# Designed miniproteins, single chains, continued (2), part 94

Each design is a single chain, and the fold is of that chain. pLDDT is the mean over its residues in the fold that is shown.

## One batch from the design tools (miniprotein)

Design m7258
Fold by ESMFold2-Fast:
Structure m7258 (fold): chain A 62 residues (1-62)
Amino acid sequence: MKPLIEVSTSTVTLPDGRSHQATTIKLSPEVKEALHQAAEEGRLRDAADFQRLLDEIVKKLE
């Protein structure tokens, strides 16, 4: 089964030798497409809309 959302953490080394943790979130093409469709429909206006739509889309693709 393809993961719908992947979260990964990596260490990034700065030029001065300091390092920090970076978090990357990757969305599947299906989730990206559905979010883009919702944005075209005017359903994606703020961060709360984004989180609600993401939850709806993930549930429909499972």
Scores: mean pLDDT 70

Design m7259
Fold by ESMFold2-Fast:
Structure m7259 (fold): chain A 108 residues (1-108)
Amino acid sequence: SPLLDQLIEALQAGDLKAVEQILDHAVKNNEDAATILAILYGTLGFAAALLGNEDLAAKVNVKAAKIDAKVSDDPNLTRKLLPGIIKLGLNPTLELLDKYEARLEENS
């Protein structure tokens, strides 16, 4: 997906504004928004577990599985996204994803 490739580049750059713009576009255009959110929540869960925040890991893994269980557990994609999510920080990433989860639910 062209959006997923742009997302990987934005996350690798640690560009929170670019990540927000990509999520905004995905939700507005219904372009893989659920899939992208599931992947990002799953990767955030892995990052949270790696950093010792098991409560956050459990919470966001439930969100990822509810949206799309199959794509939230892609180890190759997690490996590409993980450094960027760690660089952005757990709380800023969570706040961004929760904002777009709410918008996706309003559009459903």
Scores: mean pLDDT 80

Design m7260
Fold by ESMFold2-Fast:
Structure m7260 (fold): chain A 92 residues (1-92)
Amino acid sequence: DEFAEKIKVSVHEENGKKVYTVTTKEGEVYETDKPKEAGEVIAKEAEKLGLPELAEAARLIGRALELAKKGEMTEEELKEIEEKSKELEEKK
C-alpha cells in the first residue's frame, strides 16, 4: 500500500488506553489517545498525497471511534464505517 509507505500509523495499548502514533511524510510524529485527532492527521496527509477518498474514510473512522468511546455513535455512522472499512479491504 503506497500510503503506508509514506505515512506510518501504529496503535498500541498503554494503561488500558489505545494510543495512536502517526508519522507524516515530513517526518513529524503525532501521538494521541483520541481517535478523532488521529483520523484528522491521517486525512490531511492523504489529501496531500491526492487521496481524497482515503481522507474521507480516515475522518469518518476517527469521528465514529470517538463517538463510540462516548457512547454516542448512531446506527447511520456505524453503517457508514462498516461500508468504508469493507471498501478498503477490497482494494487488495
Scores: mean pLDDT 67

Design m7261
Fold by ESMFold2-Fast:
Structure m7261 (fold): chain A 94 residues (1-94)
Amino acid sequence: MIKAEIKLTAHPDGTVSVDVSVTVDDAEKEPLIIRLFVNGEYLTGLGVLRAGESFSASATFKSSDKEVTVTVEAFDAAGNLVGELATASITLPP
């Protein structure tokens, strides 16, 4: 089982900070490629995780949209989507 947590912080300048924690359970047998998406668009890769590994990453981006949805997705080595691990949304201040 894969567990992911997303924490979002919105800034008055339209910048969003995202902190991601991912843990892969010992039951997973294949390495997973972890990617970050913003409003459905690929932003960055977070890393490659194996069974029993944990990873923490931070990213900062600027959004023109007031509603921001961040999604963390796992892919296999062939580039196939394994699953959506976590999603979080934040509204930028006026």
Scores: mean pLDDT 78

Design m7262
Fold by ESMFold2-Fast:
Structure m7262 (fold): chain A 61 residues (1-61)
Amino acid sequence: SEEEEIAENFLRYIEYLKKKGVPKDKLEQVKEAFLEWLRRLGMPEEKIAEYEKKIDEILKK
């Protein structure tokens, strides 16, 4: 879906921000804002949870 394509592009973006040294607290805020936006677009919670796990793995590295 278009929402899944946007989510995949966001994974690349959040990884880029981490590489550039954006502080973890700001990365967490960006993550929260993005997940809330996906909810407003009607993405199922199961899919949102999958993307949250992928983002968390990026942020833990």
Scores: mean pLDDT 83

Design m7263
Fold by ESMFold2-Fast:
Structure m7263 (fold): chain A 112 residues (1-112)
Amino acid sequence: LTPEEIIELFVKNKDDIDKYLHYEFLLFSYLRDLIKQGKYDEAIKLLEHYLSLFDSARAHYLLAQVYEKKGEYEKAIEHYRKALDIIKANNPDSPFVKKIEERIKELEEKLR
């Protein structure tokens, strides 16, 4: 399956939670492999396409990590903030909240 085919299956099966979670797992596994291989532009394109269909903290978090690896710290901060907002709305006591807030602070300190 191509990543585009995985997204199509995701959209087609959005009302079937078991299939939705299965294809989401496959898509994010593929995205992590792209990032690990340094294929950042491909990962960005796929994540932006996914985010055009679904508002996802996980997708914003991965997109932020990709922009950070590219040295695009302002875009990384933007997507870390979007991920943080979604996480806080659903689980404000998540340990991920503090981790993302600390990461945003570190990136802001790198900006002139």
Scores: mean pLDDT 80

Design m7264
Fold by ESMFold2-Fast:
Structure m7264 (fold): chain A 74 residues (1-74)
Amino acid sequence: MTAEELAELAEAWARAAGLDPSTVEALRELGRLAGEGAPAVDVPPLAEFDPSAAEMEVSAEELAAALRAELARL
């Protein structure tokens, strides 16, 4: 699966879940990074990832669970 396909999956899930547009865009970017392989493994740890208080209205645990579930579909 391509990085863009993973980004589209993350975006589609976020829209289906009724998340706001900023959260949808953030999840799309996370899906893209996960799909790119080498760039994804270089993604900063959670403590260094500072998204999200302004744009995302979901918990980090919910995002991690949702991304894990979508990646498990691969």
Scores: mean pLDDT 58

Design m7265
Fold by ESMFold2-Fast:
Structure m7265 (fold): chain A 69 residues (1-69)
Amino acid sequence: GEKILEEAKQLMRENLPEPVAKAVVLTVDYLKSKGFSTVDILEGMALVAEARGLAETAKKLRDLAQEAK
């Protein structure tokens, strides 16, 4: 799980403005600390990417979620 989450964080850093990407990364770390599963976190990130119109990024995040199962 940890490596997959780091890959997802990097994907968000590459596709979002730095302050927004940093906020997303901090939120992911918070959710992980609260016991949310890697799959749920990645699916949540995919929904955020999709809402921003980043369809390919959302697809990659869902593929990472599938690997985390």
Scores: mean pLDDT 80

Design m7266
Fold by ESMFold2-Fast:
Structure m7266 (fold): chain A 67 residues (1-67)
Amino acid sequence: KEELLKVLEEVLADPSASEGEKRAALFSKYLLNEDYEGIAELLRERGYDVTAEEVKEKAEKLKKEEE
């Protein structure tokens, strides 16, 4: 987990990375840190009416279904 976070931080700090790469890295970083508010905010920017609580519940349910 920590190694993945370091790679994501490096992408976010990389001036040669595209905006899409940085956005994907930010989303992944929020997901790994369980920063559901950050994920909800990114989704709201795309027009999804979701809260951090709903994102957390959805993520936990999907994780249970995959296991």
Scores: mean pLDDT 73

Design m7267
Fold by ESMFold2-Fast:
Parts: C-alpha cells; sequence; structure tokens
Structure m7267 (fold): chain A 58 residues (1-58)
C-alpha cells in the first residue's frame, strides 16, 4: 500500500537523517502520493510515516 511504501522510506531516512531533514527529503515524494488518498487514509498514512521515522532514528 502507499502507506506501507512511504513508512518504509521514512524508516530508512530516519536512520540516516534527523527527523526534520528526513521529513524535508520525504515531502516531495509523499505529497503527490498522499494527495491521491482520502482524507482519512492520508491522515493514517501520515501518522504511520511519522512513527516509522521516529523508530528509524532509535
Amino acid sequence: SVAEELAKKAYELGKKLSPVEASEELAPIAGPKLSKLSDDEAAEASAKILQAMEEGSK
């Protein structure tokens, strides 16, 4: 799914970059994909992305 794909990318970026830098790197990739989802699905995907990024940084 889009959420799983973006969460995986966020996790890998979280390992290498600070949360701010990872977020900035992911924004141009995630933005277009999230815009194709419903508001509820986009909110769920965004939460999953943020959680994966935090887990990657640990």
Scores: mean pLDDT 78

Design m7268
Fold by ESMFold2-Fast:
Structure m7268 (fold): chain A 70 residues (1-70)
Amino acid sequence: RRFTLSPEEAELLAELFVDLGYISEEQGEELRNWLIQNPVVTAAEIARLAGISPQLASRLVRLAKKLLAA
């Protein structure tokens, strides 16, 4: 599925990947910058960049969106 990410959602999403141990802090900075430049993304693209499953990527995107909407 495709998602549209705000810069704030991209930052939180990258931080969630680092905090959960999927990627390093340096990889998180690179992921954040890539997501800001590419605001319309698929779960498969995020999964490839973070080294996780597309299902987990989709769940974390939805979590980031809900946390910022609340």
Scores: mean pLDDT 80

Design m7269
Fold by ESMFold2-Fast:
Structure m7269 (fold): chain A 78 residues (1-78)
Amino acid sequence: MEKLRKELEELSKRLKEAGAMAETDPQAAIPVLEEIIDRLSKVADEAEKLPGKEAFDLVVEATLLIIQAAITLNAARR
């Protein structure tokens, strides 16, 4: 759990930075956002295999961040 939580915290920070980048340089932000979505999906997949409420909360948090990243990515591609 600690490893997945740390990865989620890092990806949340990177997503905030990528969102700011998308406003000034959408082309540079696209590959960063795609990487963040990929890594968040792996965190969600690993957490989904674990029992308990904390693991479920990680799946939910990762999924919400994926939605945020996807919205930003879609805007950058427009």
Scores: mean pLDDT 84

Design m7270
Fold by ESMFold2-Fast:
Structure m7270 (fold): chain A 94 residues (1-94)
Amino acid sequence: MLSARELAERLAEVLPAEAARHGVEVKSVRIVEASETEAVLEIEAEVDGEPVRATVEIRVEDGKVFVRVRIEGASEEAKERLLQAIKAAVARVL
């Protein structure tokens, strides 16, 4: 099974291309914490010029992968598009 660090690295690699398919421009992806069992990514993006930010928390426990996404932004549409992009990228990595 992949570690949380490996999953975070793969997610950071695939996210910009997946986000573009959803009309989301990824400005930065930063892995702020990574271990065998936990990883945290910070994502800065824009949707039609509207800034949106996400925090993705990955936890690997007892052979199971847990992904938690928190999204911040003024536009509900921008937040929804970024969430869909992250879900698609996570599905591609898992």
Scores: mean pLDDT 86

Design m7271
Fold by ESMFold2-Fast:
Structure m7271 (fold): chain A 100 residues (1-100)
Amino acid sequence: MKKKFAVFVHKDKLDLKPELAKKKSIEEVKAALPADLSLALITSEQELPLAEDADVAIVDGSLVDAFQERFPDYELVTEFEDELKPLVDEGIRLIVEGVE
């Protein structure tokens, strides 16, 4: 019944690629996700409010404690492959693997 998920992504998986490649991965994820799902990418504390309007948040591991304190109702997933099957199949998996 919960539609809001936060996926912990290690900083390296988002920052190893040039900024352009990171943006491409986000667009590919959006294209693969069902039209009913909104995605937010949280790499700084200033981006935390973006999660209020999102169904899925990809959160840098360094921000986990701040995210949990601000958004306690989000389901926190560290092993997203088991919990987010429809998103992992194409969307979330592509963003993680695409920036590796």
Scores: mean pLDDT 55

Design m7272
Fold by ESMFold2-Fast:
Structure m7272 (fold): chain A 88 residues (1-88)
Amino acid sequence: MEKAREIAERVRELMERLKKEGASREEIAKRAEELVREEGRKLNLPEDVIEITAEWVRSAILEGKPLEEIEKKVEESFILALKLKEAP
């Protein structure tokens, strides 16, 4: 799904930008979490899925997980959420 990929790329770009600007890991985690919530709500995804994904991203950043792993997880979570939204 194109939109899920676009959002995952935006999370990656945000993290790269904040790291370049010297932001703390905590600030990066907070901003990435906020972006996931904003984009999930714009797509009218279930709030529980949005919160689980946002919390996972925050924890992953605080743990120092690779950027590629975080991007992939965001994409996969949004693909699944969009499919669940389409299914009755």
Scores: mean pLDDT 82

Design m7273
Fold by ESMFold2-Fast:
Structure m7273 (fold): chain A 101 residues (1-101)
Amino acid sequence: GLDQLREMSDEEFEKRVEELEKKLEEFAKEKGVPLEEVREEFRLHVEVYRLMRELAKRGMTSEEIEAALAEPEREALALLAEGREREAARLILEALRELVA
């Protein structure tokens, strides 16, 4: 949860990102999807986690973040139901960027 993201050092977080990124080629082959699609999705998720860590470091609780994301999350779930996964992720990312700004 957010407690783990807050407690994790910047160095530890970046090392975990690098380790996961190295495994993306094998994951793409196993799932039978293009590597470029997997890398793009991975980068979006990493950006979301970086922004969530920033908010947690600024003292925002999980409850406060969930409340602030409630409206974007409802819209994102509607997009996911339509198979628009990338647009859903981008919407959450934009909402998180607004909270950090």
Scores: mean pLDDT 77

Design m7274
Fold by ESMFold2-Fast:
Structure m7274 (fold): chain A 82 residues (1-82)
Amino acid sequence: LGPNEIRITFGPDATLADLEKALRAEGIDVEIDGDLSATVADSVLSPNGLQAYITGALVVGSEVEIEDGKVVKVTLTVRRVA
């Protein structure tokens, strides 16, 4: 990981509210613009991508692990914006 980057892994049912809480716990002042009950996996796989829902942080990497057509985990690399 580079400086100011963190890597977080979520399960298939983790929500944008879980993401916001995790990023804020790491000292990142993030704002989620959208439905906090939506899953991180669905947001990453959406046509707009996860970054469309996030202000205050840059999503520099996203990996969705799919097994038998089902999401099993999501790994994000996030960079602090000041």
Scores: mean pLDDT 80

Design m7275
Fold by ESMFold2-Fast:
Structure m7275 (fold): chain A 95 residues (1-95)
Amino acid sequence: MELVEEARKRLEELAKKYGSPEDIEEFKRTYEATSKVKTPAEAVADAAYVLGLSLKPEKHEEIMKLADRIREALESGDKEAVDQALEEMEKILNE
């Protein structure tokens, strides 16, 4: 729970830093919608994927793999893996 919420907040911060107000709302809506039908880890990963595709569609393969890594790290409770995946996401968004 805690690690999932931390990852969600950090991704929302990335949306605020690199995206438009519309990207922030899409991130929030995706997380809220998917959290009703999927696990929290899956909901965070789906929201990360949607954010990444909106901002860097040319990096879709890298973003898809990174979203999967975020999900796996959250499912295993591996904070170091979550931190690393989020750092890679910011690196992609900062290109």
Scores: mean pLDDT 85

Design m7276
Fold by ESMFold2-Fast:
Structure m7276 (fold): chain A 84 residues (1-84)
Amino acid sequence: DEEKKRAEERIRKLAEEGLPIAEKAREAIKAGDYEEAAKYLEKLAEIYREIARELEVIDPEAAERARAVAEQYREKAKELAEKA
């Protein structure tokens, strides 16, 4: 299944992209830099939306969970931006 294999590869690359962004978000929160933290959390939300889109092909249930994670990051970003 070439389509499923391509989706798995894209998910892997997206996850690898998200790791350093998640670390930067955590450090910004610890530093009280809520504006910077909000920017990183928005990027994480975008990455998880892309992961969810790719997961639709492989595992629709996992796609739903990934969408929930994206929404959590988006809401957290809004919360922190209001404090900035």
Scores: mean pLDDT 86

Design m7277
Fold by ESMFold2-Fast:
Structure m7277 (fold): chain A 83 residues (1-83)
Amino acid sequence: MVDRIRAATDAMAQAIRNGQLTDADVDRMVNGVIAYVNQTTDVAVLQAVRDGMQRLLAVTPAQWQSRFQQVIDHVDQRIQQLQ
């Protein structure tokens, strides 16, 4: 799972850099990741998601930064609930 999360994050970062994503794509991805975070109990998987989202923040246009930050905040909160 961690390796798949890293691969998906790399693909997403490349799509952002290439201008291939729309606002709808970003919203769909953010909502999907939050839903996934709520159903996982594996802290290593959650940390991989958090690190991936931080990498996406580094390449994300300003208009999407708050959406990716929302995911990071949600993951951090979930990790605290699990330890």
Scores: mean pLDDT 80

Design m7278
Fold by ESMFold2-Fast:
Structure m7278 (fold): chain A 64 residues (1-64)
Amino acid sequence: MWQAFVDRALKQVRLLMNSPMATDSSIDTLIALLAREARDKYGMSQAQVDAMVARMRAEIARLS
């Protein structure tokens, strides 16, 4: 299942949010890259990608 990839994605989001270089643009770029990787390399469905993006954005909101 894609849970290991989602856990890695959430860890990358947390690392970026701890960076002084974190901007809205860099956050959106990271989310876009992870969503693309999920589709292209892991074969995740659109529903699974949308769920992962929602969870990443929830973590960002919690850390902001």
Scores: mean pLDDT 78

Design m7279
Fold by ESMFold2-Fast:
Formats: C-alpha cells, sequence, structure tokens
Structure m7279 (fold): chain A 87 residues (1-87)
C-alpha cells in the first residue's frame, strides 16, 4: 500500500465519521493523515482538537460542512506533498 492509497482510504473514513456525527474520530483521522505525511506538528494539533471535540455535545450543520471541507483539504494537501516526494 502506498502512502497516497492509505491517505485516500483514511479520507473516506473521516468523511463517514462526520456523517455519523463522530467528530472526534474525524479529527483523529485528519491527525493520522498528517502523521503519514510527516507533519507531526499538525498531527498533534488535530489530536488535541479531537480531545476538545469530545466535550461538545452538538455541532451545527455549518460546523459539519466546514469539517467535511477540512478533511478534503488535509488529504489533498498531504497527497500533493507525497506525490512530489515519489519519483
Amino acid sequence: MTAIEAIEEIKKEGLKAIDAGDIAEALRYMSLIYRIGGNYGKALEYLRKAGEAKKKKSFSQEELDALRDEVERVADTVIDTERLNQS
């Protein structure tokens, strides 16, 4: 399995987590994508966000839509970086 293939599968799982209302899990998937891409600072940031999300009982539709866009941006950014590193 390539890093790009792994990131694409994790992206799908992150979007499913948002659809299921499991925002903490979606943020953990974003953290995992950054970790696969070697961006440990962003990985830790998203892991902290996942912990904070567990304290929140509800999310607005606007927040859920923004989180879906964030999952896609995170995956696409890391995939683009991995593509440049593969000869």
Scores: mean pLDDT 81

Design m7280
Fold by ESMFold2-Fast:
Structure m7280 (fold): chain A 98 residues (1-98)
Amino acid sequence: ASDEEVIELAREAVRAAEAGDVERALRLALEALRAALTASPEAMEAAIQAGIAALEAAGHTELARELARRATEAALAGDVEALREVAREAAEELEKLL
């Protein structure tokens, strides 16, 4: 998928989370995260933020907070592989909730 497609999926997931549509948020965030694994760091960051928003909407606040901390640390360090690991773990956690 293109970076634009990943970012659009991530935006739709965040919108669903804000609307309280937890199932839609989880499904769209998972799709964004899977597509983001081969995308740019910018697209991976967007997908990770969507996953965090979906987890918070689903009541998994502590997990969302931990993933946000790790994603921020990886982004500040410019560590693309660490960002990819966070995206992969977020996808696995969302799969468990669907």
Scores: mean pLDDT 87

Design m7281
Fold by ESMFold2-Fast:
Structure m7281 (fold): chain A 62 residues (1-62)
Amino acid sequence: MKEKVTLTKENIDDYVTDRPLPRKIIVYKGKEVVDGSDVEKARKFLEEHLGETVTIETRGIG
């Protein structure tokens, strides 16, 4: 059993940095990963870094 972290457009900004992103870029603890191209890479990076399962949500207009 492992915990999963869901990353969203809002969560990414608050979880990584206070800076507003110009595009949907996934950044985690100083590592930047763009969505659309390296979305799976971001998921893998977080999974390996935290040792837990990570789920990334699609563009959630809010």
Scores: mean pLDDT 48

Design m7282
Fold by ESMFold2-Fast:
Structure m7282 (fold): chain A 86 residues (1-86)
Amino acid sequence: AAMEELREMARELSALSGSSEEVILARLEFIHNVVGLEAARKVYEIALAAIEGKLTEEMIREARELEEKLEPYVEKLKEEREKALK
């Protein structure tokens, strides 16, 4: 159920941003696994609002807070990737 929702979000964001659907889906799955489905939904809503020029101060704050929560996990993934190349 959750995966179907994430795939629909990724497909729509891919069409609007020109980015790979697989890359967007991987990012949404990462957010879902680390924080939860509600966080993935919020990222989707913020991305749509940004594309439509409807970003609010609250959305910008929520995006910043989510980035701060994800930063340690992103750094860990970068370190694991660098170690795999060595």
Scores: mean pLDDT 77

Design m7283
Fold by ESMFold2-Fast:
Structure m7283 (fold): chain A 67 residues (1-67)
Amino acid sequence: EEELEKKGENALRYAQAVGDIARGKAKREDPEKADEVGEQAFNDAIQKLLDGEDGEAVRKALEKLRA
């Protein structure tokens, strides 16, 4: 379903943006931990999306990315 695929892709883009913003902010305060902060923010965003009503779309998008 095209709607489901687009929804999953948009969710991944959102999570990536959250991670990038967090990493950028952290890099100015502690560059050594910036990547960890960004990765944690990305993982937290993905987990919230998976727990939401669009979890199936996010799961399918992640499977495509892994394959």
Scores: mean pLDDT 77

Design m7284
Fold by ESMFold2-Fast:
Structure m7284 (fold): chain A 92 residues (1-92)
Amino acid sequence: MTIEELRKGIEETLEIHGDEVIGEILRIMLDIIERKGIKDADKILELVEITVQLLTSPLEEAYKLIDKLLEEGLITEEEAEKLKKLLEKRYE
């Protein structure tokens, strides 16, 4: 599966199922993969596991995970703020 096919699958799923927060988080993770040029399957799997942790963790723990990703240089400050805002909407 290509990144383009993954993006299309996410867009089609959002059109059908309407979970905007999950879809936006997935789009951000795909943007990170593309921006960093990550082609290694193990690293992609690690990012998928991080995404699942963000979606299933309590808000406070999700924030700590986002801060760790920012400290590791995997995400930008703008991406970190956007992820935090999306997670806050999910817990409203």
Scores: mean pLDDT 73

Design m7285
Fold by ESMFold2-Fast:
Structure m7285 (fold): chain A 109 residues (1-109)
Amino acid sequence: KEEEEREKRLAEAALKGFEKGKEIAKNGSEEERKALIEEGERAAREIKALLEEHEELNEEEFERLEELLEKYAAGLTAKALIEIEKNKDKAALEELEKKYKEIKEEYKK
């Protein structure tokens, strides 16, 4: 039950990141896109450090992981969407949106 709650919280963080990344990739400036991607890269490094330091995360550490996962997902999503638009790869865009929809549907209860 606690494991299910944590999995749901991580999925919610990833979905929030996806929505933010999608918004900034579509409507943001080049500076905002670059900042979001760089923030995501920093979040990825902090996630790795957090998981390497702790065998099991307490609640405070898990809340930090959620914040970092949202930032990482946002940066990763923005980077992917920018490359897809640059290459005019509509199929890759549709596949990315499908993957996030599947995650969202799985956690609808």
Scores: mean pLDDT 79

Design m7286
Fold by ESMFold2-Fast:
Structure m7286 (fold): chain A 94 residues (1-94)
Amino acid sequence: SHMGDGGGIAAGEASHGAVRSGYLAKGTNGPKAFGDGGAQAGIDAGLKHNSPRAAEGAREGAVKGSEEGMKQFGDNGGTLGASYGAWGGSEAGV
């Protein structure tokens, strides 16, 4: 099967968005800020690559992954969770 090029790009951009949003929030509302940033970046990347379903999956995955990761491993977990969640959600969305 195709290697989900749009999904990989969405996951990368979602990860960058999560880090940026978390940093700008100065740690307040960390899980939500990381999730929201990852979700928006994932949506933007998916739409850019003509993958609306992948974009929505990346959004949902980034939010869920960020929240789960933050609960288990703090800030680093939130960032990693957003990245992996966006990737998994993107694949499920295709």
Scores: mean pLDDT 59

Design m7287
Fold by ESMFold2-Fast:
Structure m7287 (fold): chain A 89 residues (1-89)
Amino acid sequence: ELTPLQKKQIDTLQKQLDADEERAAQARADWPPDVQAAHRELLKLTKEATIKAVTEGLKNNKDWAEIMSLINQLQTQKHQEFLDAQRRR
């Protein structure tokens, strides 16, 4: 039960996440190969979780601002988990 506007919002977010992944790939080029692989996997899983959360939220008629707030919390948590894992190596 997604409206055309909601589908466009998901498409826009998908493109933004793809662009973010490309920028991140360039930024991590000088990192050790294992750290690059871990960061790439983090961004892939974060992107998949983000798109799923947005799609389910919109299907359940959640407010866009509420969905974005939840996504920001999820992305922040995953980034902190990545930093903690790197610190322990």
Scores: mean pLDDT 76

Design m7288
Fold by ESMFold2-Fast:
Structure m7288 (fold): chain A 80 residues (1-80)
Amino acid sequence: DRAELLYKVALEELKKGNEVKAAQYALTLGILGAKEKMEEILKKIKDPELVEKVREFYKLHEEGKDFEKARELEEELVKA
């Protein structure tokens, strides 16, 4: 299961202190429909701005405005 694999990778990135990568995987989990796994990762991220960016990106995806604005927010996540 790709969602379970991504969840494990996100947890590994968190252990390494790579919160940006963990946030990127959390977002991908949300987009794949694994919202609960996304939320579990977000609870472990210490940077609140990073968490807010993922939540905003996910909300835009759910609203069907997702690809353009979501890509912009993902680029901002990479910078953080």
Scores: mean pLDDT 76

Design m7289
Fold by ESMFold2-Fast:
Structure m7289 (fold): chain A 100 residues (1-100)
Amino acid sequence: SEELYEQAKSILEEMEEEFNKHRAALEAENPELTARIAELLEQIKKRLEEKDIEGAIETLKELIGLLEEGLAAAKDEDVRLLLGLLIEAHKAILKLLEEL
């Protein structure tokens, strides 16, 4: 469905903006996690643009797992709020892509 694809892309773009807006707090607490999240977001975006839905789903599952591990270890409240938001949003993207 073109509509599901467009919705997934829109949420991904919004989450990339939200991540970049609050990136400094996460980077101060966990620079390695921050760099890996940025890499996976770029990889998902590229795979989605190439219509590699299966590859996008695989990378998205990896990102969600990484975010959940990061949230479990997070101590800063703003970092926990950001990671929680990213987890829920990317789970929504995953559901949309799995319905394609």
Scores: mean pLDDT 88

Design m7290
Fold by ESMFold2-Fast:
Structure m7290 (fold): chain A 85 residues (1-85)
Amino acid sequence: SRAEELEKRLEELEEELLKEKVSLKEQAERLVPLLEELGAVRDTPAIRGSLLTARAILGDEKAVEELAKLLGVPVEEVRKRLAEL
């Protein structure tokens, strides 16, 4: 299925990024397009959360707000957790 193909590609990309020891920001930049595509075909809280987390790491303030809404926590709590990464 399309979702299985995208999930496999995401796993392969995550493994390659870990192997290359790229920065968290570079990992987020490379994962966002694939997470967007996966989210379009499989809308789950886990996939949405991963996409919003990656966007938030890249400085997307709207992603921080939407992630807070998804997790049911204040925006300040999301910012605190991102600072711990």
Scores: mean pLDDT 80

Design m7291
Fold by ESMFold2-Fast:
Structure m7291 (fold): chain A 86 residues (1-86)
Amino acid sequence: KELEEFKKLVELAIEKGDEEAREKVEKLMERLIKETPKLYEELLEKLKKLREEVAKNGRPPVEEAREKELNLVLEFVEKALEEIKK
């Protein structure tokens, strides 16, 4: 349920302009990056590949690439939360 809570915080921060939600998202991301640097490195490599593919081939379209980037970030958050619970 932690991933669902993270999604709600992101929605509040972006769509509602909720500053408390934004601060919570930023603090959680900072903690996850510090505690799971290897998973964050994997995320950065996946994002780099996606961005290079878009730049090289024009595929996927920018809107679809943005959705894929969001999904990669959410995958990282899910894996990081699992890792720190060990």
Scores: mean pLDDT 75

